# Designed miniproteins, single chains, continued (3): the designs that were tried, part 68

Each design is a single chain, and the fold is of that chain. pLDDT is the mean over its residues in the fold that is shown.

## One batch from the design tools (miniprotein)

Design m10344
Fold by ESMFold2-Fast:
Structure m10344 (fold): chain A 69 residues (1-69)
Amino acid sequence: SSEEEQVLKTAKEILREEGGKPIRIADLYARISNTGFSIEQVYDLLKNDPEFTIEPEEFSLETEVALAS
């Protein structure tokens, strides 16, 4: 949906602003404003987009997200 595309676009913009450094998914989610999605739904969107790397793969407080090279 267009809402999913907007979330993914915003996430990419935030990560580009960070200069390619990984950030915690909770911090990324907090910076993505005006989303109708839960953090778990955003996690699912990110892990299914090959433009993101997620480590560790399991959703946790330690989960970090970065842009794929």
Scores: mean pLDDT 81

Design m10345
Fold by ESMFold2-Fast:
Structure m10345 (fold): chain A 91 residues (1-91)
Amino acid sequence: VTLEEYKKFVQKATSTLNLTPEQKDILNEIAKFFYENEVNPRKFQIFLNNLVNALKENNNTLTDEQINDILNSSNIRVEHHAFIKDKLSQL
């Protein structure tokens, strides 16, 4: 699996969201982080599904609490939380 395939997962999962170019860049940075830290593609897709559902439920905005819930429900490793939380808070 390639970095380009991880970016395609982002594009497919977020296709129903009207994201700005800046928001797309943030999600592509997260995709690169997951790829470089050898996070399984299936786990990344679960993370994206949880993220997209939270964005839809909350009018495309996320609180710190909601970000923590996404990370925990997706079983993301604690050592990866700080980077992802920082990036998602920029959405």
Scores: mean pLDDT 85

Design m10346
Fold by ESMFold2-Fast:
Structure m10346 (fold): chain A 90 residues (1-90)
Amino acid sequence: MEKEAEEKLRNELLLRAQAEAGRLLYLTLEARRDPSKRPELDAFQAQLAAEREQFKASSSEREREMLDEAEREGRRLYEETLARLEAAEA
């Protein structure tokens, strides 16, 4: 039961991180094309930071480790995809 709950949480955090990475990527590209879109990017980044802080405040050490792993994977996906798109535009 404990292991199944941990696997479920890991999968949920990973899917969330992937979705957040995709939205962050979209907003970043939009803001680069149109500076008037920067407030939307800034608001989303602030929302992500607040949600992360809230999760960590109510989480066990193990849950925080799983969040950190998911966040690292999401960041990797965001950075690699952004770099690939920028290279394709060059």
Scores: mean pLDDT 82

Design m10347
Fold by ESMFold2-Fast:
Structure m10347 (fold): chain A 71 residues (1-71)
Amino acid sequence: KLREDAVASLETLAEQARKDPEMQPLADLAERYAERVKKASDSEVPKLLEEAEKDMLEAMKALQEALEAKR
C-alpha cells in the first residue's frame, strides 16, 4: 500500500544517509517525513511525499554548494 511503501522507502533512505557524515541533514529529513507519513491518512501521503522530495532536493543543493565552496 502507498503509505507502507512510502514509509519503507523513507526509512531506507534515512538509514543509508545516516551512514554518511555529510548526509546527516538528509537523514534527519527522511526520518522526520517517515514519522509524518506513519501518522498521516492515505489521502495525505502523496502531498507529504511531494513536500519531502522538494525539501530533500533543496537540502542536497545546499550540501553540494557547501562542498564546492570548500574546494
Scores: mean pLDDT 78

Design m10348
Fold by ESMFold2-Fast:
Structure m10348 (fold): chain A 98 residues (1-98)
Amino acid sequence: AGEEGVRGAEELRRISEESGNEEAAKSAEDAYRAIRELYENGGTVEQGIGVGLRAIGAAVETALHLRKEGRPEEEADRAMEAGRRAALGAVAVGEAGT
């Protein structure tokens, strides 16, 4: 779960960078770093929820930008799924740490 969450955040970061939106890319990188640190160091459920919400926020911003640029819906859906995997992994790390 935690490792899968880190992979989800990494994929989201990649999609955001490829989208060309600097704000989305920065948000995705910040979320990736936060979940990786949570995975490496452990944390609480509350910390996991906070990191997960940041990942969802980055995914939403990336998906909205991709839709605005007329990219295939599948790319926006992939960004949202990556964010979902990151969020679930962050919460799971928090649950294991408590």
Scores: mean pLDDT 83

Design m10349
Fold by ESMFold2-Fast:
Structure m10349 (fold): chain A 94 residues (1-94)
Amino acid sequence: GAAGEEGARAAREGGEEAESKAARIGGLAGASGALNGARAGGDEAALRGGLLARESALRGGEQKSGVGGSGGGLGALAGGVDGALAAGAPPGPG
């Protein structure tokens, strides 16, 4: 969807020349507060989302994971586990 990105970019282009300097100073200071806030809020939200996704996967199996983007979350978990196993597993003929 290029339409959504173009809308956001157009808004930034209009203010970018005047905002560029203010954004750099404010961005650096805001990044520290945003990172702290995102960690506190994101951690709790991630725990809740993770539990719900885990329960849905256990109950509905692959049928739910294949519909409506749930496959992305389940794929990320599978990738993480596979990556951890690959770190300790010897290279196979695969």
Scores: mean pLDDT 45

Design m10350
Fold by ESMFold2-Fast:
Structure m10350 (fold): chain A 54 residues (1-54)
Amino acid sequence: LALEEMIRRERYVVEAYTLLLKAGISEDEAISFLEKHALVNPEKALEEAKKLYE
């Protein structure tokens, strides 16, 4: 089990989720965004969430 990689991915996803919520995105839409983007590249999803928050 690649626990270290799973933890790394989870950290990016959690940060992106938090930023989306702070930007005023609903919980359902934030989850949808993460399913679309974080499944492929969680670091990229975080970068895009930061753009929405800023």
Scores: mean pLDDT 74

Design m10351
Fold by ESMFold2-Fast:
Structure m10351 (fold): chain A 72 residues (1-72)
Amino acid sequence: MLSEEEIKRIESLPIPEETKERLLAFARGERPLSLEDLKAVKEIDPELAKRLLEVDTERGVKELEEAVKKVF
């Protein structure tokens, strides 16, 4: 759900390389968004942080909806 431009913004952030690696893995859908990484982005680029949270929330809601359909 993140655009190529939003991914480039993550790569250009003045944050530790370890944090960037985790955020790029999140962008690829390989891991959930960590609160620590979200806070680091929010301090520099709050609009990007909001977009990361929106994407993480959308993924979580979809997983919950599929789980509910399985049980009921």
Scores: mean pLDDT 76

Design m10352
Fold by ESMFold2-Fast:
Formats: structure tokens, C-alpha cells, sequence
Structure m10352 (fold): chain A 77 residues (1-77)
């Protein structure tokens, strides 16, 4: 579980950067994937808000969380 969460976090962060998101948004994508794989779905809206508070746009924050969710789903299956 922990090793899969780490790999998912790294994959989500890399995918977000490849999609042209900021480093802050990429970090949020990685954290979203990790928390979802650890069964912490309640953290997703908090991570979106954290990205916005750190200067990301609402659209960028939404895309980061979406990428994190996609990667978590891929790794979970």
C-alpha cells in the first residue's frame, strides 16, 4: 500500500507537470493520489483549497485534483 501510494504520487506529479501545470499544482496532484490510495477521500477538497491558497487558479487546482484521482484509480486497479 505505502509503496503503491508513493509511486502514484510521483506519477501524478509528473503527469501534472507534463500537462503544463505549475509546480504547486503538480505537488497537489501527487498528494491527491497518495491520500486517495490511503483511503483519505476527505482530503481531496482540502488539497484543492490549499493549491488555491498557494496561488494556483481554481481551474488549475481542479485539474491537479482530477489528475491525482485518475492516477489513484489506475494504480488501485
Amino acid sequence: MEEKAREAGERARERALEAGLSEVAADIAGLTAVYLLLGREEYAPKLKQMAIDLGASEEEAEKAVEIGKEVAEEVRE
Scores: mean pLDDT 81

Design m10353
Fold by ESMFold2-Fast:
Structure m10353 (fold): chain A 99 residues (1-99)
Amino acid sequence: ARERVPPELAELRRARFEEMLEGIKEILEEAGVEKSYIEEVEKRLREAIENGDLDRLQEIVTEILNDPRLTEEQRERIIELLSEMARAVAAAQEALAAA
């Protein structure tokens, strides 16, 4: 199970990731972050998720949350999106471990 994710779980993970990514991109655009930086963040987040690299994901998240252009409200919204994604990933990992 660890090396092969059922199609349903893979699709769910992608859907949750896309929801999180769209939310983060919208918040960064509201904050006036440059499109080139948003595109680089999207690329790095996609690579981290595709590789299952939670350490890299945390590093990218920390960089985003430290951007001085973000308001406290925007940071809280990003943290909520990331928490939802983290729960979805944890649930998928537990399902794989139970198989």
Scores: mean pLDDT 74

Design m10354
Fold by ESMFold2-Fast:
Structure m10354 (fold): chain A 95 residues (1-95)
Amino acid sequence: MSLLERVKSLETAPVTEENLEELFKIGSAFGVIYELFRSAIDDISGEEVERPIEIPELGESYSRKDFLEYILTEGEELFRKLARKVYEIVASLLS
């Protein structure tokens, strides 16, 4: 399966930790969402660090706790936006 097909499938996948990790791993490999991946993992570990999470691709920022909680509970639209943005960037780099 191509990397692009894998990223595209995340646009319609359930919002779970596994799918969020997959999206962040792909985005991290292309240098686009590394900070989000690291911050989400740190927050899951139960250590509160008040560093904002930057999403340069969307022009947005969130606290670590707010980002993880929002995506896992109410953040389906943000998850879809991130998946689409990662797809666009990956497609551009592989063209």
Scores: mean pLDDT 61

Design m10355
Fold by ESMFold2-Fast:
Structure m10355 (fold): chain A 65 residues (1-65)
Amino acid sequence: SEKIREEIRKYAEELEKEYGVKIPEELVESAIKIAEGLYERGILDEELSIKFAKMVLEGDVKYAK
């Protein structure tokens, strides 16, 4: 849980620098909840859950309207 939160927040900071945007806390928390849900239910391991949530967050940043 804590590692998931830390990794996704670090990735959000990287995306903010790359795209020159500020990511709303709601999008970051949504990505964290997706990763935690996948991991806690045993659908994906921790690494894959983080990777999936990172892809969702990047998509939200690239294609948000």
Scores: mean pLDDT 81

Design m10356
Fold by ESMFold2-Fast:
Structure m10356 (fold): chain A 81 residues (1-81)
Amino acid sequence: SDKLRKQLRDKVISSVGYSIRAVGLLLDGDIEGAIKELQLAIKYTQEALKLAKQLNDKKSAEDAENLIKLLEERIKKLEEE
């Protein structure tokens, strides 16, 4: 439905926004702040994944699953510093 697609788009935009903020914080040396923003990016990407599955949108679901994996790996590397 158009409403669900708008919600999916809004969740993706939120996730991207948090990811961009995390990059800015890393450039400033704020590792703890960056981890918190990446955790929010994961949360919104998980919500996008749920919506993509409800829409039977296989491409958006796969993109969301891949992004969650990349964000989780980034957090693990930052926590080791």
Scores: mean pLDDT 89

Design m10357
Fold by ESMFold2-Fast:
Parts: structure tokens; C-alpha cells; sequence
Structure m10357 (fold): chain A 88 residues (1-88)
């Protein structure tokens, strides 16, 4: 779990470091939608994960976006198995 969370954080930071102000604004909008989706159904992270992947896709390559989506799903599943919030 920790290794996957560290990889996710590195990929997001790497992508964010090259983002334009316009990309940052779009990511913020999609991030807000992801938070709203998670708040509406905290036990099902599917909608929030797809919105987060779309936000990253604004600045990242398709390959990096897909890896982040995979990591988000795996982390969410492992966190749920531990009784934790899947996206916290």
C-alpha cells in the first residue's frame, strides 16, 4: 500500500510540475467534482477515481494517466479492505 501511494504521489507531482495555469484550473474543477462524487457515495470510489484520472489527463500522457487510474483503483481497494476511506 505505502509503495503504491508513494508512486501515485510522485506521478501526480511530476505531472503537476509541468502544468500550465489553464491546466491547473481545469484540474481544480475536476478535483472539486471528484470530492463531491466521493462525498455523495464514500463507499464507492468509482466516479471519484474516473474524475481524478480525467483531471490528471489534462496534463499527463495517456500512459501516465492510465497508470495513475490503476494505482487509484488498487489503493482504494486495499484501503477499503483495511476499513479505511478509499480516497483519504
Amino acid sequence: LREKEAELQRLIQEAAATATPEQEARMAELGERALAAHAENPDDPTAAIELLAEAVGVMASPETTERIRELLREIAAERQALGLDPLA
Scores: mean pLDDT 75

Design m10358
Fold by ESMFold2-Fast:
Structure m10358 (fold): chain A 95 residues (1-95)
Amino acid sequence: DNAVAALRTAADVAERLAKSGRKFGSVSLTSANLVADMLYAAADVLEREGLTELAERLREYASRILELAKKGDVDGVIRAAEEAARDLRRAAEEL
């Protein structure tokens, strides 16, 4: 359904950001902003489906990734994105 699709999409983009960070040893602010925008869009879908707690969790991951990227903390971005991908995939499996 829409909620499961949104969670899987969010998990996939977070995973891609983490893999890119590990491969290149860098994360651009542009890439972090694009991923955060996709996480915020997925959160809006979840909120419309009545899943407010999951929507808030997505917004928290988006904000954290952006904050770490602005600080130039590549390892922090990778860790946060991997945590998001794992958590959101689990949430999708439980719906």
Scores: mean pLDDT 86

Design m10359
Fold by ESMFold2-Fast:
Structure m10359 (fold): chain A 85 residues (1-85)
Amino acid sequence: MSEEQLEGLLRALTSSDPVVRRVALSEAARALREQAKRSTDPAVAARLEALADELERLGRQPSVSEAEARTVVERMREIAAALKA
């Protein structure tokens, strides 16, 4: 996942529009699950699926705090870095 995509996700997660937040979280969760299916490392696959489940849960919340949004983006950045190693 690119830095541009991560910045886009952070912007969407901090949006006042719940539809924008749900769509962004759903798209991110879908991308993480597709990466999990392609992973040969079961620990990496498990981390990707766990994060996807967390994103879908956040999408069902009436609001997402800036702290929660930043935590999600940082976790995605860490996983993206691990996938490049």
Scores: mean pLDDT 75

Design m10360
Fold by ESMFold2-Fast:
Structure m10360 (fold): chain A 71 residues (1-71)
Amino acid sequence: MVKDEALKRIAETLKKELGLSDEQAERFFELLKNGGKAEEWRELFESSGRKEMGEIMARLAEAREKVEARK
């Protein structure tokens, strides 16, 4: 897998600024790695109490899926 640095940077930023737990960070990576869908992202962050972040990540996942589908 490539771009592990990007995933780690995102996790570090989220843990420091948003205060995500290890479990939340692990699932975050799993969704990123497997191309989690918007609904999965919303559920993840809703459980953590960060609904607004869930919306942001859902939008990002939609954009990523479009790029992936074209590839």
Scores: mean pLDDT 69

Design m10361
Fold by ESMFold2-Fast:
Structure m10361 (fold): chain A 89 residues (1-89)
Amino acid sequence: MEEFVEEAVKEVLPEAEEIYNDPSLSEEERKKKVAELLAKVARKVAEYAEEKGDKELAEMFKLLAKYYEEGNEADKKKAEALFAEMEKK
């Protein structure tokens, strides 16, 4: 799983770096573009986790992707709670 996350992150890193270092973007525009990239990574990781049978991890990343796409704080809190339970093991 970690390898899939690293690959997904590496794919979007150049785009994220360009967004972060673009002085023409407002703070709000930068946050929106970063959120779009994070949603993309989260969905890709969720697909890999689901293929590996890790339903909990897949659900967590689906909720994170939804949060980044829709801005629903409840989805973020639910994902954080799932992550905390997984780390407890």
Scores: mean pLDDT 73

Design m10362
Fold by ESMFold2-Fast:
Structure m10362 (fold): chain A 71 residues (1-71)
Amino acid sequence: MSEKEKAALLTVQAMMRVIATREALWLGELTPEQARADAEEIRKLVTEAEKMGADPEDVERVRKLIDELLA
């Protein structure tokens, strides 16, 4: 697997995780504090993907979803 393919997969994983965290928070299955902690872990994944050469637009989209989750 190339580094770029790995970066793309990490970006997809981060996106899936932010959606799952948002759903769990909406359903009351997570506290706001737990959602914030998960969002910080997802942010680390996005930063790792960016360092590996992930598409800047995809990285920005995931970061925007994280920011919306924390608003």
Scores: mean pLDDT 83

Design m10363
Fold by ESMFold2-Fast:
Structure m10363 (fold): chain A 73 residues (1-73)
Amino acid sequence: KPSEKELEAEVLEALGNMYAALGDLFLSQGDRELAIEEYEKAIELYREALAIYPSPEIEANLAAAEARLAELR
């Protein structure tokens, strides 16, 4: 069964995934500035999750969000 720290990290990861998806949505609509803001929120949440519980999945999601943000700048 997951530890409380693992569950907290999973909740933060889920929120990060939601913001990353919003970034993708705004980008698909041409709203580049809104996409950047949502990816920045996703990155912050992924970093918080990793500070609580190290996970290769969260690391991969963070790297993907950072790569997308870098392309937009």
Scores: mean pLDDT 86

Design m10364
Fold by ESMFold2-Fast:
Structure m10364 (fold): chain A 72 residues (1-72)
Amino acid sequence: SAGERMVRGLERALEEGDEAAVAAASYEISKHPPEPEYRERALRVLERAIEESRDPGTRAAARRAKEALEAA
């Protein structure tokens, strides 16, 4: 599913330390929230992105995505 691919993409970007990919994946999640079955997993991965990312812009993108998911 699209939701599974987005969550796995974000997980992989974090594993690889690819800050640009983390920001891009976070932005996609904020615009196209994953299906309800992936929501909790997406929130956990976004929380990890906020904690592990060094770039302020990447952290901001992850925070916006988390807020969008919590508001949905």
Scores: mean pLDDT 84

Design m10365
Fold by ESMFold2-Fast:
Structure m10365 (fold): chain A 94 residues (1-94)
Amino acid sequence: SLRKEYRRLTLLGVGHRILAIGHELDGDEEGKRRSLEEAARYYKRAGEVAVQLGDYGSASDAYRLAGEEYRRLGREDEAAALFARAAELAQQAA
């Protein structure tokens, strides 16, 4: 089901964010970067699935989380686009 897929993708995003913290503590900048990129990708995919479900609140949260990870990567244009999408979806949820 799409709801199970949304949960799976969100959990994978969280898992990669935790791995990024582990790499940061070890001073592994490359491992941190790769884990943050994977976390962002899983959160974006979760947002897309939530849109398919008509769950705009969950979609907004997922796109916001993806934007946070791109911001941590210093990828400001990609982060801004995701935050804008999250804001649009939050308006549809309200």
Scores: mean pLDDT 91

Design m10366
Fold by ESMFold2-Fast:
Structure m10366 (fold): chain A 49 residues (1-49)
Amino acid sequence: MQEAADALGYGLSAGNTGFADEVSGKHYTELGQEAAKKAGIKPMGDAGI
């Protein structure tokens, strides 16, 4: 599941980028959730950290 790996990566990026890259963090969260949903798994973006 390539989507699962991407979702995890996006979740970690969103949680770990901090406030320095607010727009990037938001995008990573959305992409992670979309990838997780597409793969049929729980969204990891919000679960992060």
Scores: mean pLDDT 55

Design m10367
Fold by ESMFold2-Fast:
Structure m10367 (fold): chain A 72 residues (1-72)
Amino acid sequence: SAARREALALELQRALNAGDWAAAARALDGLLALADPASRGSLLRLRAEAYRKLGDEARAAALEAEAAALSP
C-alpha cells in the first residue's frame, strides 16, 4: 500500500540520518518487497551498502551483482 511504502521510506530516511544501518536494512527489505522495476536497482545498491556497514560482505556482493544484472 502507499501508506506502508511511505512509512518504510520515512523509517529508511531516519535510519540513514542516524547511521543506524540495521534499521536501514530492515526498512530497505520492506521497500524492496514493494518496489517497482524502475526503483529496484537503486534500492538493491543501497541495501548492499547497508549490509556492508553491518559486516555482511557476501550478502552485499550478491546484492550488487543483482543490481548490475537489472536492465536500466
Scores: mean pLDDT 84

Design m10368
Fold by ESMFold2-Fast:
Structure m10368 (fold): chain A 73 residues (1-73)
Amino acid sequence: SPRIRRLELEIGVLEGMKDIYTSVANRAIQKLLEQGDYESAQKVQEELKEWQQRVDEEIERLRRQLAEEREKD
């Protein structure tokens, strides 16, 4: 099904973007901690957690749609 393939690709893209962004953000956090900028490091950590939660909610929505499409097939 073209719709199943599209959902699988969208999920894969979001998972890949989550991995890349998390890696970049963690490097930034580490640099801030090394510089003694604990306040900025904490803010980036909090923003990362909020962003990850939103991305996880989107992935879960797409996984639900994918499961429903697979049941119809």
Scores: mean pLDDT 88

Design m10369
Fold by ESMFold2-Fast:
Order: C-alpha cells, then sequence, then structure tokens
Structure m10369 (fold): chain A 138 residues (1-138)
C-alpha cells in the first residue's frame, strides 16, 4: 500500500515539475498523471481506508481531465476530493491539500468562463492558506 502511494506521489511530483517548464501539457505530462492514477488505484486496492490515497486519486484524475479540456468531469472529481478532505481535517496534511483542491476547482470554473464560481473557490483556498499560515491575504 505505502509503496504504491509513494510511487503515485513521485509520479505526480514529476508531472508537476514538467508542467512548470511548459506553457502547454505535453504527452509526457499526461502519461505521468495516468501512471500516478494507476499507482493510487493500486494503493487503494491494498488499503481501501487510505484517505490521502483516495483524495490524491480524485485530485489527479481532476487535473488530467482539466488538461484534456473535460471541465465538467474535472469539476466532479475535484468536488469529490474536496468532500473527502473536508470529512478528514484531523489529518494534518488535509487543510493544505483542501486549499489546493479549491484553487484547482476555481481554475476549472475560470476556464469555463464562470468567473463568479472561480472567485468563490479562489477565496475558499485563500481563507484556508490564511488559517494554515496564520496571516491574512485579503
Amino acid sequence: AQEYFDRGLSLYAEARRLRAQSPEPTEEVLKLLEEAIKAFEEALKLDPNNVLAKAYLLYVQGELLYLQGKYEEAIEKYEKAIKLLEENLDNPLAPLFLALAYYNLGKVYEAQGDYEKAEEYYKKAEELYEKVLGIKFS
């Protein structure tokens, strides 16, 4: 379980690194995201109660769908990840991950031209970052 979870994190980190170096998603980025998804799926088969593995699975699926222009499907995945993280805030990693999920959901709404919903989710991300860092952004 842990081995597959760690593999998923490493693959996702590499996808993020390459994504930061390119204005557009490459086939290599998409492949790394798909491999990360498979690693998290295997982690969940071995430990179905791994909340972080489930949240990362949903989150990375959302990011892959967003990069493919499948915005409605990306929203569904991010909303499921958000709900799971909100139910598990006792995990010390959950608040920052929740803020990241809100931020990415905002990006999807912005891409659809729904600026009102985009601002709503960006504000939710900002409020969580403020609470975690102990400072005010707005």
Scores: mean pLDDT 83

Design m10370
Fold by ESMFold2-Fast:
Structure m10370 (fold): chain A 114 residues (1-114)
Amino acid sequence: MKITPLEKLEKTVEEKSKAIREALDNKDYETARQLLEEFRREVALQLSFILEWARFNNNKEVEKIILDGVEEIEKIYRRILEALDQGNYDEARKLFDELEKKMKEFIEKVKKAM
C-alpha cells in the first residue's frame, strides 16, 4: 500500500539535502545550521506519523525499523553539528552524505516491511 507520509519524507529529504549541501559547500555556517535544524524537525514529524501508523496496525517490523533508524539518524546528525561547529565543513559534508544514504536505506526497509 502507498503511504503518503513516506512519499513526502522522500521528497522533503531530497529537496532539503540539496540546500544543505549547497550551504556546506559555500561554508555558510548560519544557513547550514538552520537548514539542518529544519531538516531534523521535518524528518522527526514524518517518522512520528509512520510510527503511529505501525503501532495502530500492529506492524512490529516497521515499529522496530523506525525506532532503530531514529537512533542511528540522531547520532549522525549530532556528529554533523559537531563538525560544523568546529568549522570542519569537509567532515560535515561527508557525514551529511552518510546521513542521506542511511535515510534512503531506512526508507527502503520501511517500504519492504509494510
Scores: mean pLDDT 83

Design m10371
Fold by ESMFold2-Fast:
Formats: C-alpha cells, structure tokens, sequence
Structure m10371 (fold): chain A 55 residues (1-55)
C-alpha cells in the first residue's frame, strides 16, 4: 500500500515542479495565467498533504 502512495507522491512532486516553472514564466508575461496556475498548485499541494497523512 505505501509503495503506491510513494509513487503518487513522486508524480505530484514532479507536477509541482513543472507548475512552479510555469508560474515563474507567467508572472512576467501574464499575471492572470500566473494566478490560475497558483490556484492549481494549491489544489495539488492539498492532495499531497492528504497522501503524506496516509504514509
């Protein structure tokens, strides 16, 4: 059971890294897009916190 959650956590970490890079690029060019990406990042972080509680 833990192995599956660890794999999901690694995928979420990779997704968060990509979102951070996208947010950094968007902050300079399109603040509205950056705001949307930050909202999506917050949702992904909430999912990660739920997985961390189950580990």
Amino acid sequence: MKKRLEKEKKLLDKTLKILDEMIARADEQDPARAATLRKNKSKVEEIKKKIDKEL
Scores: mean pLDDT 78

Design m10372
Fold by ESMFold2-Fast:
Structure m10372 (fold): chain A 68 residues (1-68)
Amino acid sequence: SLKEKAQELFEEANRALTEGRYDEAARLVREGSKYLADYYKEQGNIDKAETVLKQGEEAARALEARAA
């Protein structure tokens, strides 16, 4: 499912973060957030989908800042 795919991507992001691969972690966070947002859109929860995308983008930018 979309939710399971999002969970897998967030678990991969956590592994990348633990290993100091911040750019990879940022990419995985963005990808996972898109799957999770699509899951909420399918449920008709547009507000939650928008929140997930915003939080994911903010988290990804913070991770990219660590890579620089």
Scores: mean pLDDT 88

Design m10373
Fold by ESMFold2-Fast:
Structure m10373 (fold): chain A 66 residues (1-66)
Amino acid sequence: SLAEKLAREEALKKQVEKLNSILDRLVPLAIALSRETNADKRAALQAELGKIVQEIMKETEEEKKK
């Protein structure tokens, strides 16, 4: 029904807002990592970036799975 479609659209909207929040952190971290030459700082940035990437990939896979 249209009501159910609107409810799904609102849920997707919330998901997009979550992704925007993640991207706002992910993009500068990725840029910082690409420019960082200090091994200790790179390790810290890589760990944080890796966690965000893994979460996004899991969510994407679940969406395709049904």
Scores: mean pLDDT 77

Design m10374
Fold by ESMFold2-Fast:
Formats: sequence, C-alpha cells, structure tokens
Structure m10374 (fold): chain A 74 residues (1-74)
Amino acid sequence: SMEEERRRLIQEASLLFAEYLKARRNGADPETLEEIARRLAEVLRKLGYDVTPEEILAMTPAELAKLLQDIIKD
C-alpha cells in the first residue's frame, strides 16, 4: 500500500507540474498560478520535499524542470 500511495503521489505531482507549466506559458492570472502551486506544494510535502507555494512561484523554468526530474528519479 505504501509503494502504491507513493506512485500515485508521484503521478499527481507530475500532472500538477504539467498543469502549472501550461498555465504559466499561457499567461494565466496570478490567482490561478497560486492555486496550482499550493496544490503542488502539498503533494510534494507528502513525498518528503520541503517546497512552499512561494518557492514554486519564484522558480525559473530551469529550476522547475530540475525539481520535476529529481522527483521522478526518486
């Protein structure tokens, strides 16, 4: 069950990263980006990553890509 829950959280994080990057690319309003960042930070915290919504919003595209790769590689 623990391995299945971790797999589901990784999948959820990957989908939220894709949603966040797409919204950012399409010029979504700050409130929409903040909502997605908050959801992403919550899932990342459950996976053991200490990342805040404010940190996600402040990250460059390169930093976001590195974070996603680190999560998938784990």
Scores: mean pLDDT 84

Design m10375
Fold by ESMFold2-Fast:
Structure m10375 (fold): chain A 77 residues (1-77)
Amino acid sequence: NIEKQAQEKMEELTARVRQVFRQRNEGTDDSLEKSIAVLENYLKKMEEEYKIDIGNVLEQIVLGAEPLAAAEAERRR
């Protein structure tokens, strides 16, 4: 049950991570660092709420968001 809830919440977090990656493409180092800090706060809340392994979730989302961002850019062209 927790695994299912974690997966559903991961999909929601993926959308937020995609926003951070979009900002990364246009952002400056300072802006990127702040955006990452905000994302880390969301992950902390998820750890408390669902006992999600934050390190694992962050890595999985980062890896998943990158291919999605690339595919989105390609389909727009």
Scores: mean pLDDT 58

Design m10376
Fold by ESMFold2-Fast:
Structure m10376 (fold): chain A 87 residues (1-87)
Amino acid sequence: MEEEEKKKKEEELKKKILESLLNSDSYLGEEAMLFMIDKINENKVTLDNVNEIMAEAVELAYEKKIFGGHQPVSEEVKERIRKELEK
């Protein structure tokens, strides 16, 4: 895959993750969502490591014992997501 094409797919992936988090109540909980947002903001999410980062976020959710259901996302987290989507 061309390097430029790969970077474009990574940006699309980041935007898709952010939009998904904004448009649904979090099943991962606030701490795992903030972890994902921070990784995206730091430009640490790549096509090669996204599965590893997602696994780490899920592991964080398990450590906090946040399981299932429709857990509301705080307005602070939603504002952070909206700000990242504006970039």
Scores: mean pLDDT 66

Design m10377
Fold by ESMFold2-Fast:
Structure m10377 (fold): chain A 70 residues (1-70)
Amino acid sequence: GESRIEEVLERLERLVVRGITTGDWEAELARIRELLAEAGLDEATIDRILSLIRQGRYKEAFELVREALS
């Protein structure tokens, strides 16, 4: 449901903010992978989302997560 999508996006935003703030992207990207896998996304979709985050394309990454969970 919408509440589940919002919860995943809120958790994703916190991890992205930590990566930006600390610069420890290896740790935060690993946590993001785990979060998205727990949410039920397939590996190919997770890899695309992580690629967008690595490129600083956060809006596109969040939009893809929303679509994948809809």
Scores: mean pLDDT 86

Design m10378
Fold by ESMFold2-Fast:
Structure m10378 (fold): chain A 79 residues (1-79)
Amino acid sequence: MSPQQQAEFEAEALLVHARALAVLGKKAAEKGDLEAARESVERLRRLKERVAALDIPEELKAELLEEIERLIEELEKLL
């Protein structure tokens, strides 16, 4: 895998992980486990920082950051 292909693959993996965290956080909030839901928000913020540091095209980076921010905002509305 080229360095560029590896970075793009990592970006996709981080997005999949972010979506999984959002689902877990939503389920926690629905059960009244607000601490677990807040931890999911903090983990999403860390993933956002990791995406921001990736050497990928700016347009792709912006799209991924917007998606992760949307997941954070949706989860925070449940808290």
Scores: mean pLDDT 84

